# Designed miniproteins, single chains, continued (4), part 47

Each design is a single chain, and the fold is of that chain. pLDDT is the mean over its residues in the fold that is shown.

## One batch from the design tools (miniprotein)

Design m13715
Fold by ESMFold2-Fast:
Structure m13715 (fold): chain A 74 residues (1-74)
Amino acid sequence: MKVKVTFTAEGPLEEALARVQALADALEKNIGAKTRIRVEPGRAVLEAEIDEKDVVSALTLAMQLGVRAKVEKA
């Protein structure tokens, strides 16, 4: 089953976007997750559709990159 996970990096836009982009690249390369990035004032947001079995790996990558994660289950 796929779950929606939202990742958020806050702070200066350029730094926040760089962290979120690094996470998106890692998720797509290692997990094959479908990702979408959007920019908001003072933060960058990454939405990903991830298999439930890969959620722990995705959360670990987010933690390593200093990105907050919110998991939404169906």
Scores: mean pLDDT 80

Design m13716
Fold by ESMFold2-Fast:
Structure m13716 (fold): chain A 55 residues (1-55)
Amino acid sequence: MTEKQKLAQQNIETGSEYTMLTIKKWLGIATPEEIERAERLRRKSEELQAQIDAM
């Protein structure tokens, strides 16, 4: 598997979890830990995308 494919897979997984947590925030059922996790996942997705774009 190429490095770019590995980063793309991680980005998909990160984006999926972030979307789920964002929906929970929108519904008002997210815990403070889930809100913090969503913020970390957003930053992680941005980092992964930047790495893919730099390749």
Scores: mean pLDDT 79

Design m13717
Fold by ESMFold2-Fast:
Structure m13717 (fold): chain A 87 residues (1-87)
Amino acid sequence: LLEEGKKYLEEGKYEEAIKLFREAIRNTDDPEELAEAYFNLGIAYEKLGDYKTAAGYFYRASLLYHEVGDFEKAKEAYEAAQKALEK
């Protein structure tokens, strides 16, 4: 699900990627996988021009990465959220 979603994201199939990332979120209890899925949802919505929704997902990813102690990815996601909100 997560890897397939990333493949669709690379192919420009943003709506299909979103469906797969949402499915990944529903089917995992792993906070790191949840964070990655939320981060990629942020990218997909940003590509679709929905910057407000993208910022929300980036912010959720940042919080989850912080919870698992991945402070570098937490910072990356937080900065992505701030940048999306400037659009």
Scores: mean pLDDT 85

Design m13718
Fold by ESMFold2-Fast:
Structure m13718 (fold): chain A 68 residues (1-68)
Amino acid sequence: SAYEALEELLKEKGTDLLTAEEVAAVLAEELGVDPALAEAVARAIAKDRGRDGLLDLEEAKEVVDILS
């Protein structure tokens, strides 16, 4: 699932934040969404949370929920 892929990516990186590009790549692979659209949504959520192109796991899950 997209949720599991995001959790695994964070674990592999050893961080608590993902870039909008990394979130978009996971959603393109797992959900078949346009990566440009997924990146735009991820960047919008990051900006709303006061971060430039960075999302935590819960914010990345919000991108999944919007595009699913």
Scores: mean pLDDT 84

Design m13720
Fold by ESMFold2-Fast:
Structure m13720 (fold): chain A 61 residues (1-61)
Amino acid sequence: QDKQKVIEELRKAKEELEKKAKEYEKKAKEGGGDKEYERKAAILYTAANILGAAIAFEESL
């Protein structure tokens, strides 16, 4: 029961990070803050990938 809740929370957090990363990636292409928006997108994608690894670990237990 608790395991399923943790996995669901992690998946939801990962999806939110991916959405924000895509928004920053789009702004990087359109805006004068390209370097900062690219960095923000990269950080959020990295965080989402770490959450993906955490989900896989939890599912394997």
Scores: mean pLDDT 80

Design m13721
Fold by ESMFold2-Fast:
Parts: C-alpha cells; sequence; structure tokens
Structure m13721 (fold): chain A 85 residues (1-85)
C-alpha cells in the first residue's frame, strides 16, 4: 500500500547514499521519488538501473552496495517496529 511504498522509497534513498556512481545514485533517487505516487515509473527506472548493471561491472558492484544498504535499513526498520509493538 502507500505506507509500504513510502518505506520502500526511504530504502531506495538509503541505497542512493551508499553508492558512489552518480548515474546509479540518480536513478535510485528518481525511483524513490516516484515510488509513493507512480510505482510504474519507479519500476521503469529500476529496470534501467538493471540494464546499466548488466553492461558495467563497476555499476553492478555499486548496485550490490545499494542492495546491502537496503537490507541493513530494512533490518533497522523491522527492529524499530518490534520495539514499538
Amino acid sequence: DAAERAIASELLLAAADAVTDPEVAELLREAARALPTDPAKAEELLQELGRLAAEDAEKRADVEKGLAAIQSRRAEAEARLAEAE
């Protein structure tokens, strides 16, 4: 729902901050910005990121760093939710 998309947007922003390639970071930020109101656009941006990662090993490594940041932030969010419950 909208709340889940808002959390996913936050995770994508964390991923953007963790990566070093400016093109990868910008696609992640644009996807994060789009996700709460236009999930179809967010999906298109993430597919473009996937294509860039397939073509460039350095961008692929950066995408993997972003994924690790998402996993870390998700674990933090789950811990906060458990403490609130």
Scores: mean pLDDT 78

Design m13722
Fold by ESMFold2-Fast:
Structure m13722 (fold): chain A 78 residues (1-78)
Amino acid sequence: LSPLEIAILEVLSKHGPLTARELAELLGVSQSTVSRHLRRLAERGLVERIQSAADPRRVYYALTPAGAAALRAHRAAA
């Protein structure tokens, strides 16, 4: 995992489900950069893409159990 991907997993672990825009604002990077990394993390099963039933324009990302395990392994490897 890249440093930015680890940072995404850490933020999701602390703040719960967030949009790509909210992650970009918290991490100080572009939304396009965050969206690219979220796609890769979702492909690896480390985050889950959740479309809001209350607002279909909003897509949230949540940490999966596999994502939590990957974050813990990264912290233990240092």
Scores: mean pLDDT 82

Design m13723
Fold by ESMFold2-Fast:
Structure m13723 (fold): chain A 58 residues (1-58)
Amino acid sequence: SEEREELIDRAMELLEKARQLGNKEAFDIAGQAVEAASRGDLDKAREYIEKAEKLLKE
């Protein structure tokens, strides 16, 4: 679905940002978001994306 693809893309962007910043906690959570979105668990994907975004907030 389009929403699933958008969530995967957002999670992948957060994963890359976390990797570049060396934020292991955000990296692990963003990875869980990618896995959840890939399974079609869109609610869990959104939850993990929000957690990762909060950890990476400037």
Scores: mean pLDDT 85

Design m13724
Fold by ESMFold2-Fast:
Order: structure tokens, then sequence, then C-alpha cells
Structure m13724 (fold): chain A 75 residues (1-75)
């Protein structure tokens, strides 16, 4: 479970480094869900915050706020 979460997080980081934010969000969502399943709520919250930052930079403030609230719920 935790190993799967780390694999998806790495895939998200690689996608983000390429500027492929759609793939980054997809992989970060999978990683966050796996971290939650493993009980690692801090790592999941950090990924939701990272996704919020991506949406904010893209101009999607409404979606960014939803992801930030999700991060706060897990912290």
Amino acid sequence: LLEEAKKYEKLGEEAEARGDFDSAILHYNEAAKKYEEAGDYKSAAELYQRMADIYEEAGDTLTAELYRKRAEELA
C-alpha cells in the first residue's frame, strides 16, 4: 500500500517536471488515495495541497480551494 502510494507520487512528480499537469493531477490523486488507505494522512494532505497549487497556477481557483480544504481535513 505505502509502496504503491510512493510509486504514484513519483509518477506525478515526473509528469509535473515535464509540464504535464493533467497527468500529474491524475497520479497525485492516486497517490493521495493510497496514502489515505495506508493511514498516512499527512502525506495525503501534502499531495492535496500540491494539487491545489497546480490548479491555482492554472487559474482554477475554485478547484484549488476544494483541494486545499481536503488537505486541511486530513491534517
Scores: mean pLDDT 84

Design m13725
Fold by ESMFold2-Fast:
Structure m13725 (fold): chain A 95 residues (1-95)
Amino acid sequence: SFEEVKEELLKTIEEIYELLRDKMSEEELKEFEELYEKIKKSTDPKEIIELLEKLLKLFVELVKKNELSREEAIKVTALMIRLVGLQFDLELLLK
């Protein structure tokens, strides 16, 4: 269950990255890579939730700061909603 949620989480993050990578500064890319690597390496659901919140903030700022096409905006929004759902799944595993 945890392993499956984590795999889906990493896959969803990678899909958002593919849509936003061309819009990232070097600083934003470094922040993304650091957060992604920490999530990938972590076995603590609480730590992953905290890292995911930081990653979601980065994605929101990238969306606000950049002119996305309607299709890109819809896709990114759907994937971010999926990340929030996966965060909830992680929280349920802690109970």
Scores: mean pLDDT 85

Design m13726
Fold by ESMFold2-Fast:
Structure m13726 (fold): chain A 66 residues (1-66)
Amino acid sequence: SSEEVFEEFLREVQRIIHQYLSGELSPEEAIKRIEELYERVKPYLTPEQAEKAEEAVRKAKEFIEK
């Protein structure tokens, strides 16, 4: 379901952020992985879920770029 795809997307974004915080990923690598993940899942999301996912990507990038 789109709900399962959306929830898994949010879990994967959190995992990538955790890998960045642990030093496993550079800022550039973390941002790239999050952006690639969003593009991969976007076709499977409802318009509302896609908007929320885009917001999650924006917030994650702002957090990493600080």
Scores: mean pLDDT 87

Design m13727
Fold by ESMFold2-Fast:
Structure m13727 (fold): chain A 96 residues (1-96)
Amino acid sequence: EKEKLEKAHELLTEGLRLFAEGKLEEAIKLFEEAIKIGDDRIRAEALYYIGLAYYEQGKLEEAIKKLEEAYRIAKEVDPDLARLAKVNIEKVRKEL
């Protein structure tokens, strides 16, 4: 549905703004809402940024899990995001 996709894109965009401001918990909430109503592209991107937010919070195992979820979806719909997710999984593993 067009309206749901538009809303998912708005949630993702606002989540990214909050992420950039360091409001990680608020950003995660908006990304989770975007996942509920978005398509695979929005879900993969939102999961990727939830993973990065957990990494910034020092939640390394949770970060890896979210980045792996993002990678699985992104492989089918967004090869560039899949590559970024894989690189960040390896980066986070080095911090363990």
Scores: mean pLDDT 89

Design m13728
Fold by ESMFold2-Fast:
Structure m13728 (fold): chain A 78 residues (1-78)
Amino acid sequence: AAEDAARASRLVKEGLEAFKAGNYDEAIKKFEEAIRAAPTPEQRAGALRLLSIVYKKKGDTEKAAEYEAEADRLIAES
């Protein structure tokens, strides 16, 4: 629904603000919430890619690769 899309967008914005501030754990939490709120595979994939970027910044390359693969899978299944 439009309400879910708006909520997902707000959560992404909050996550990006936390990321810019260096609050990676807060950014992860917000992007995880955005993934749950996102009504489309494309919006979920976008949030998953942002989550991957945060994990790369934390040095967790394995977790980053997992989220990137999940994002690619969501788009391929659509």
Scores: mean pLDDT 84

Design m13729
Fold by ESMFold2-Fast:
Structure m13729 (fold): chain A 66 residues (1-66)
Amino acid sequence: FELPEGVLTPREGRVLALVARGKSQAEIGRELGISQSTVSRHIRRVMEKLGLKSVEELRGFVTGER
């Protein structure tokens, strides 16, 4: 698993790392001090930038699991 530096914004990268740790959107929002809706939008943008179709694929992409 390789993520080129600069593909994601710092906030998108933090959201992605928390998704990889098994955090829910509500938990990520609390950790980052943002709304759950904002977390959902960041997840969508990350998926679009990485060409992924689901949160499960996003998790696998970050953890290196297939």
Scores: mean pLDDT 73

Design m13730
Fold by ESMFold2-Fast:
Structure m13730 (fold): chain A 64 residues (1-64)
Amino acid sequence: GERGRAAAERRRELRAKGLSLEEVLKELEALGLGPSAEQRALLREIADKLIEIGDEIERELEEA
């Protein structure tokens, strides 16, 4: 829907500015484009897991 498109566009703008995923999510919440409370909890868990995986990949690439 329109809200989903607006949220995706805003996410791209914030990422282009070099903001973290956490900062992007806070900005979307402030604009009323954020997910439900249950979806927020799930997204936070997913985001934390992705950060861990990203850190491991970066470490392996530095040692390769």
Scores: mean pLDDT 68

Design m13731
Fold by ESMFold2-Fast:
Structure m13731 (fold): chain A 80 residues (1-80)
Amino acid sequence: KEEKLKEILELLEKAIEAAEAGDRESAIRYLSEAAKLARELGLEEVEELVDEAIDAVRRGDLEKAIEYAREAKELVKEEL
């Protein structure tokens, strides 16, 4: 289970990097994969934050998307 938590952290970090680069398509891809893993693990709060990050990317609010993704990352770290 720790391996999947680490995968979520890696995906969230990649999503943050993509968003910082203005790559909305890659950011959504990484966030969507992270949300799927969070849902599979029952991490409801993480899934909610990641979904909010996806919505922010779709609106073009990359700064807010990065904020939500970082908050999700901190919650995942608390599970390790």
Scores: mean pLDDT 85

Design m13732
Fold by ESMFold2-Fast:
Structure m13732 (fold): chain A 60 residues (1-60)
Amino acid sequence: MDVVTEAMILASRDPAFNQRLREALKAVQEEIKARGITDPAEIAQLVEEAIRALLRELAA
C-alpha cells in the first residue's frame, strides 16, 4: 500500500490526524503555488514527503 493510501485510511479513523493531514496538504499546495512548480513528478514528491513526515511524527 502506498503512503498516500495509508494516510487516507488513518485520516478516516482519526479526526486529529485528518486535521493535521489537511493542514500539511494545504501547506504543500501553497508552496507549490508560490514556487510555480508544474512538474507532476516534483509535485508528487513534495506531497509524498509531507505525508511521510506527518506519518513519521505520528509513529515516533
Scores: mean pLDDT 78

Design m13733
Fold by ESMFold2-Fast:
Structure m13733 (fold): chain A 90 residues (1-90)
Amino acid sequence: PLPELSPLELAALRALAELEAASPSGVTTAKEIAERLNVPLSTVSRVLNRLEALGLVERVYRDGVAVAYRLTEKGRELLARLEALEAARE
């Protein structure tokens, strides 16, 4: 079963996947997601905390500080399932 996500949570997860794929390091920052979605950084931080709690996103730490985010395997699998469902709809 798919977790129930708000439209903003789903948009953030998709934005993270797109930014991660375009990034040479394979990670993205909360600021980059905020700019992509055109929402305040505080809003993105709340959404990312929720996605992390669901196991869909993980924090990348440097010297004990969270500096970036990336999709977990569960997050990638969920997006693949959503893409397949969208492709199957007429």
Scores: mean pLDDT 76

Design m13734
Fold by ESMFold2-Fast:
Structure m13734 (fold): chain A 79 residues (1-79)
Amino acid sequence: DPSKLTDADIQEMIALLSAGAALYEHRGDHERAQELRELKAQLTNVLNGQLSKDEALEVLKRAIEAAEEAKRLIEEYAA
């Protein structure tokens, strides 16, 4: 539920997207790395109150899915 996310939760997602982008870049997947960097920038705009409520909810929904995928990728590299 995006409406229950705290600033700390959003900061954790930013960290996961940053780590995921670095891993994609390392693998030569520049397109996926760029996608995660752009989503990280949009999450920063959410934290700074720069988006409308509806725009923020759309960003948060996309970021949750991307952060979950990034977390799985990080866990694969940690194994």
Scores: mean pLDDT 81

Design m13735
Fold by ESMFold2-Fast:
Structure m13735 (fold): chain A 55 residues (1-55)
Amino acid sequence: AAEQQAKLRQVNAQYLAGVREAAEQLGLSPEEFEQLVKDVEAELEEWFQEQLEKL
């Protein structure tokens, strides 16, 4: 329930932070960096919603 949702949000946030760090290390342009982050965020949000349906 609420605690599980909070934990999933925390894990998702940590994963996104790692993706942002990796993109920066790869030397992507600001435009490429923003596009990659948006794509990953969209995919993670879809996955997260699917996980919530199973709780």
Scores: mean pLDDT 74

Design m13736
Fold by ESMFold2-Fast:
Structure m13736 (fold): chain A 85 residues (1-85)
Amino acid sequence: SKEETKEQLKKKDPNNEVAFLEMEVHELGLEVEKLGPLAPEDLARAEELAAKAEEALKAGNLEEAKRYLEELIELLRERIRELEA
């Protein structure tokens, strides 16, 4: 299960905290895809946050990457809430 996978990654490497956030983004992205397309402005913001997270990861800046991934997760959760309403 996804929960078991997250626990296994955490136990193997405590530095894989970013991997858990990436998995959360993937899960929420699939949920948004079921409910409908994002508004153009929200899609642009999601793409911006994903790009900044990727750049931070390539630079080895895990704290910056975590921040952008957390912002992306919050955006996706807010959109899911709106689409389900």
Scores: mean pLDDT 71

Design m13737
Fold by ESMFold2-Fast:
Structure m13737 (fold): chain A 65 residues (1-65)
Amino acid sequence: MSEEELEKEVTASLYVMAATIYKKMGDYKGAAEYYRKAAEALREVDPELAKELEELAKEAEKKAA
């Protein structure tokens, strides 16, 4: 991987961790926000994982209503 791709993957991992913490705390709005940020970071590097993270963000948004 390029250093740029590695940085995006690390950033995405941190966002997923934040999203998981917010979800565990019942803050589904925060969880959705961070899942979307993780998906954006991975869009070009890992489109399949980005798609899965987008789906997790949508699920969190439905619960945040």
Scores: mean pLDDT 81

Design m13738
Fold by ESMFold2-Fast:
Structure m13738 (fold): chain A 61 residues (1-61)
Amino acid sequence: SEEREKILSLIGEILDLIGDILELKKELEKTTDPEEKEKLEKEIKELEKKLKELREELKSL
């Protein structure tokens, strides 16, 4: 069903975002350049915001 496909797609997107966030956090731990740290922290924050939005969408289904 279309609804089931949407749920599975949304779960997949959430899992991919979690993976991306974890990889960026690992990169942040290894980074010593202050400018690169700021970029990584900003990117992580944007992805965490997107993750929150997707999780709320999943709850509404």
Scores: mean pLDDT 86

Design m13739
Fold by ESMFold2-Fast:
Structure m13739 (fold): chain A 94 residues (1-94)
Amino acid sequence: MTPEEREERRRFARELVAKRPSSGRPLTPDELELVDLLAGIAGLDEAEREELRAARLSEQQLIDIIIELAEKFGDQDIVDLAKNTAKYRRKRVE
């Protein structure tokens, strides 16, 4: 990843987070794992990852952001992973 691509990914991820309302509740362990996955995909540092946690986005909102970010930058394998993760977690909750 080039420095320019990393900065564009960070900016785009932040814009996607800003468009989504907070769930108003503490994050679950599953949502924390999605924050870590999003931070890795977007090249976020620890401070930016803490800002993402502070936004308290739901599992579905985090998955939607991961999908939009991955589609924007052509990471189809990550899109597929995020969709499969959502499907697996729904089955475990039932």
Scores: mean pLDDT 71

Design m13740
Fold by ESMFold2-Fast:
Structure m13740 (fold): chain A 109 residues (1-109)
Amino acid sequence: SKELQKEIEELEEKIKKETNPDLLAFLYDLLGQLYYKLKDYEKAIEYYEKALSLTTDPGYKAGLLINLGEAYYKLKDYEKALEAYEEAAKLGSPEAKEVAEKKKEEIEK
C-alpha cells in the first residue's frame, strides 16, 4: 500500500536524525509494526531486534518479544516463535505468559 510505504519513508528519515536510544527503540518498533502490516515479516523481525538492542526495560522488552514471536509465527518458524514467547513470559508479564501458552497450543495441535 502507498500509504504504508509513505509512513515507512517518513520513519526512516526520522531514524536517520535521532540520537536518543529510547526514542530510536520506539521508532524501530513502529517501523517493525509497519513492515509486519506489509507482510514483510523478515524486515519486521530485523527492526524489532534493533529496538530490543536499545532498551533494558523488562515490560517494553516483553512487548517487543511478543511482536518478534508473532512475526516468526507468520514465517512458520515455530521454534523461534516459541523461544520469543517464552522469553517474554520469563520477564514476569502475565499477558505474555497467556500469549505464550495459547501460541504453544496452536503450534502443538
Scores: mean pLDDT 86

Design m13741
Fold by ESMFold2-Fast:
Structure m13741 (fold): chain A 61 residues (1-61)
Amino acid sequence: SDLDLARALMKHDLGLSDAQIDAILANLDNPEKAIATIKAADPSLSDAQARNVLDFLKSMV
């Protein structure tokens, strides 16, 4: 349920697709790759903002 909520929030707040979210979730244990995936999904995000998204996702697992 927490992952479903995180998915809904990422779609609503960041405009991410299910495929982009799945790619990020697959790389949660690899911060460099996760941050790169988040920034590729939303290029407007800074490194700090991408890290905040990753930290939020880690809190939901």
Scores: mean pLDDT 77

Design m13742
Fold by ESMFold2-Fast:
Structure m13742 (fold): chain A 61 residues (1-61)
Amino acid sequence: MERIKKLYEEARKAVDNGDLETAEKLIDELFEEYRKLPFEEQLEAGVYLIAAATDLVVAKS
């Protein structure tokens, strides 16, 4: 779970800096870490993944 939160915060910083390429890479890493989690942790981690993806989509709009 700590890796998920760290990747989420790093992705947010990348978006804030206008570095959308780095943000996309961090969100891809977040998704890969999400896939490795047991089901009960995936429910919590999914919230961070959705939030990160939403922030990226808004930034690209």
Scores: mean pLDDT 80

Design m13743
Fold by ESMFold2-Fast:
Structure m13743 (fold): chain A 76 residues (1-76)
Amino acid sequence: MSKEELEAEVTVAMAIIIAAVAKLMLSRGEDPEEVLELVEKAKKLIEENKERIKEEDYKEALEAIEEVEKLAEEQK
């Protein structure tokens, strides 16, 4: 595995983990604005690395992020 491939895989994994943590934070009554800031950082990270990420992995991470964004916006 090249450094670039490893960085892409780590980026996807981190984005998915951040989305899962953010969703848990919302379920516990954390501030939706703080959750949105966290998820926005994850979204930018995968968007910046889109060309290096596998299409399927990118879609999975983006869907997880968008689910949290929708839930947070509905709780604002």
Scores: mean pLDDT 81

Design m13744
Fold by ESMFold2-Fast:
Structure m13744 (fold): chain A 70 residues (1-70)
Amino acid sequence: SEEMKERMLKLLEKDIERLYKEGILDEEEYKEFKERLEELKKNNGSMRELVELEVELGIKQLEAAVKRVT
């Protein structure tokens, strides 16, 4: 539903900002994720595409966790 997509877009925006503030995303990654989110908003992206972006953010968080112990 459109309501679910709008909620996902808001969560993605918050997650991108949070991960950047926590230093998990560097400035380049932050800009790239923001540009991808804006493109999805502009092109009325699917729920699948929004979920795939969220998964990529989760991978970045896992990569950051691995780097802390390596």
Scores: mean pLDDT 84

Design m13745
Fold by ESMFold2-Fast:
Structure m13745 (fold): chain A 73 residues (1-73)
Amino acid sequence: NAALEAEILLTLAVMLLSLARKYKGPDTKEMLEKAIELAEEAYRLAEQSGDTNLAKEARRVIEEAKKLLEEVK
């Protein structure tokens, strides 16, 4: 089920993004890069399944993670 897989991937991406926001450390960049990868895959699967709400949330996570990644440079 593509929708369920997208939901799981998005949940993991949100957890990594939340962790990266709370902690500044050597792994923050790697966590953000992984969150972006997971959210991008979730977005692809959400679009494939026609889940517009899930796709919108995945895009939001991607944008937030990318913005935070610029701040850790």
Scores: mean pLDDT 83

Design m13746
Fold by ESMFold2-Fast:
Structure m13746 (fold): chain A 80 residues (1-80)
Amino acid sequence: VEEKVKKLEEELKKNPNDADIWAQLALHYLKLGDVEKAIEAARKALEIDPNNGLALYVLGEAYRKLGETEKADELFGQAD
């Protein structure tokens, strides 16, 4: 997981406006328990592509882990 984060960070240096790479980075930070970095990366992905499903999922899970259940429910409710 940590190795994957480093690889994604290297890829972002080449492609800084790739929402999928930001979303993947957010997911890996979430798996590492770094909720704050997961939120930051997921928000960056959503800034690039507001419909990025992985970023919406990660942001929802991160808020749920912080006890911000209402924010998590709102994000999961965007699933259509």
Scores: mean pLDDT 77

Design m13747
Fold by ESMFold2-Fast:
Structure m13747 (fold): chain A 72 residues (1-72)
Amino acid sequence: GMKEKKEELKKELLRLIGEILSLIGEEFDLEEKLKTAEGKEKEELEKELEELKKRREELLKKMRELDEELKK
C-alpha cells in the first residue's frame, strides 16, 4: 500500500542524508588541506573539492525529489 511505499522512501531518504553528511565531511577535510597545499597538489585538491560539491548538489536534488514523493 501507499504507507509501505512511504516507509521504503523514508529509508532511502535517510540513506541519502547519510551520504550527503559524509560528502560534507569530505569537503571540510579537503578545504582544510587546501589551506596548506601549494602548486599541483592545490590544483588537484581544488578539482576534487569541485567534484564533491557537484556530487552533493546531485544528491540534494534526489533528496528533494524523494521528499516531494513522500508528501503524496
Scores: mean pLDDT 82

Design m13748
Fold by ESMFold2-Fast:
Order: structure tokens, then C-alpha cells, then sequence
Structure m13748 (fold): chain A 56 residues (1-56)
């Protein structure tokens, strides 16, 4: 689940979706990654959020 949300967020960024929609998906993905104990996916989501801020 967390990886699916991460991939969805990447696609939204590539397609020029709104920052609010991207942030919502990243937040859901981070929460899912923490619940699943997937530290790698959680870190990827944080990195992607920082990248989104930089490119905005």
C-alpha cells in the first residue's frame, strides 16, 4: 500500500497535479509506511516531499 501511494505521488508530480493533492497522497503514504514498518518507503516519501517543495 505505501509503495503504491509513493508511485501514485510520483505520477501526479510528473503530470503537474496540484501541490495539495500531491501532499495528501504523500501524507497517506507516509502514514501507511509507518503502520507497515516500511522505513525505506517512509524515507522515499520524505525525499519526494522535499523535492516537490524545491520544484514548486
Amino acid sequence: MAKELLEKAKKLIENGASSSEITKILQEGFDAALKEGDAETAQEIVNLAVEDIKSS
Scores: mean pLDDT 77

Design m13749
Fold by ESMFold2-Fast:
Structure m13749 (fold): chain A 92 residues (1-92)
Amino acid sequence: SKMAEDAAQLAKERAEESGVEATAEVKGNTVTITLKGANTSQMMAALAGAVAAEYLGAEAEVKVEGDTVTVTVTGKDAEVAAQGARAVGDSV
């Protein structure tokens, strides 16, 4: 949905403003945000964003591999997915 795509794009832009390379993908009600070259504070921020997304009613999973962090946010609908993705972007 456009709402989830707009939120994914915003999260990507926010992460890039913090100096990390970011990609964002939308599949249905799932937004996947990948951060490459993340430092420890950016990794902790991604974890905080995932917790915030869960508080908003989304399901959030965080995977860390070296300096790459992947946050997967799944909502019951596009609005919840978008709100969760924005929370992740706002935290990074």
Scores: mean pLDDT 82

Design m13750
Fold by ESMFold2-Fast:
Structure m13750 (fold): chain A 61 residues (1-61)
Amino acid sequence: SEPGPVALRLRRLLEELDTEKDRERRERLARELAELISEITGVDFEEEYEKLMAILDLREK
């Protein structure tokens, strides 16, 4: 099925995160992604954001 507007925004954020190498920009993208996921699923924003940051930042320490 054709993706809705929210699914398109998720896809775009994931693509940008996958290609972005600057830590600060990746952190901003992770925050936007966590906010969107929280909005859709009802999962706590901070919990999702911390999870995403761990995935992204543990490899860059």
Scores: mean pLDDT 74

Design m13751
Fold by ESMFold2-Fast:
Structure m13751 (fold): chain A 74 residues (1-74)
Amino acid sequence: SLTPEALELEVEASLYVIKGAVYERQGDYEKAAEAYEKAAELLREAAKAAPEEHRPELERLAEIARKKAEELRA
């Protein structure tokens, strides 16, 4: 199971992913990119706080969010 700290960070990251998707759908790509960047940062922090077994998944999710933000800024 995740630590309480890792879980809280993952939940917060999920909210930023939802926010990013909403902005992207509205055509606000700059705000969408900012939201995905924040999600990536929170997921990296969650990975650091998480047990080793959960770390790779959180790191993959962070990378997906980071790449999405890059695509939207390009």
Scores: mean pLDDT 88

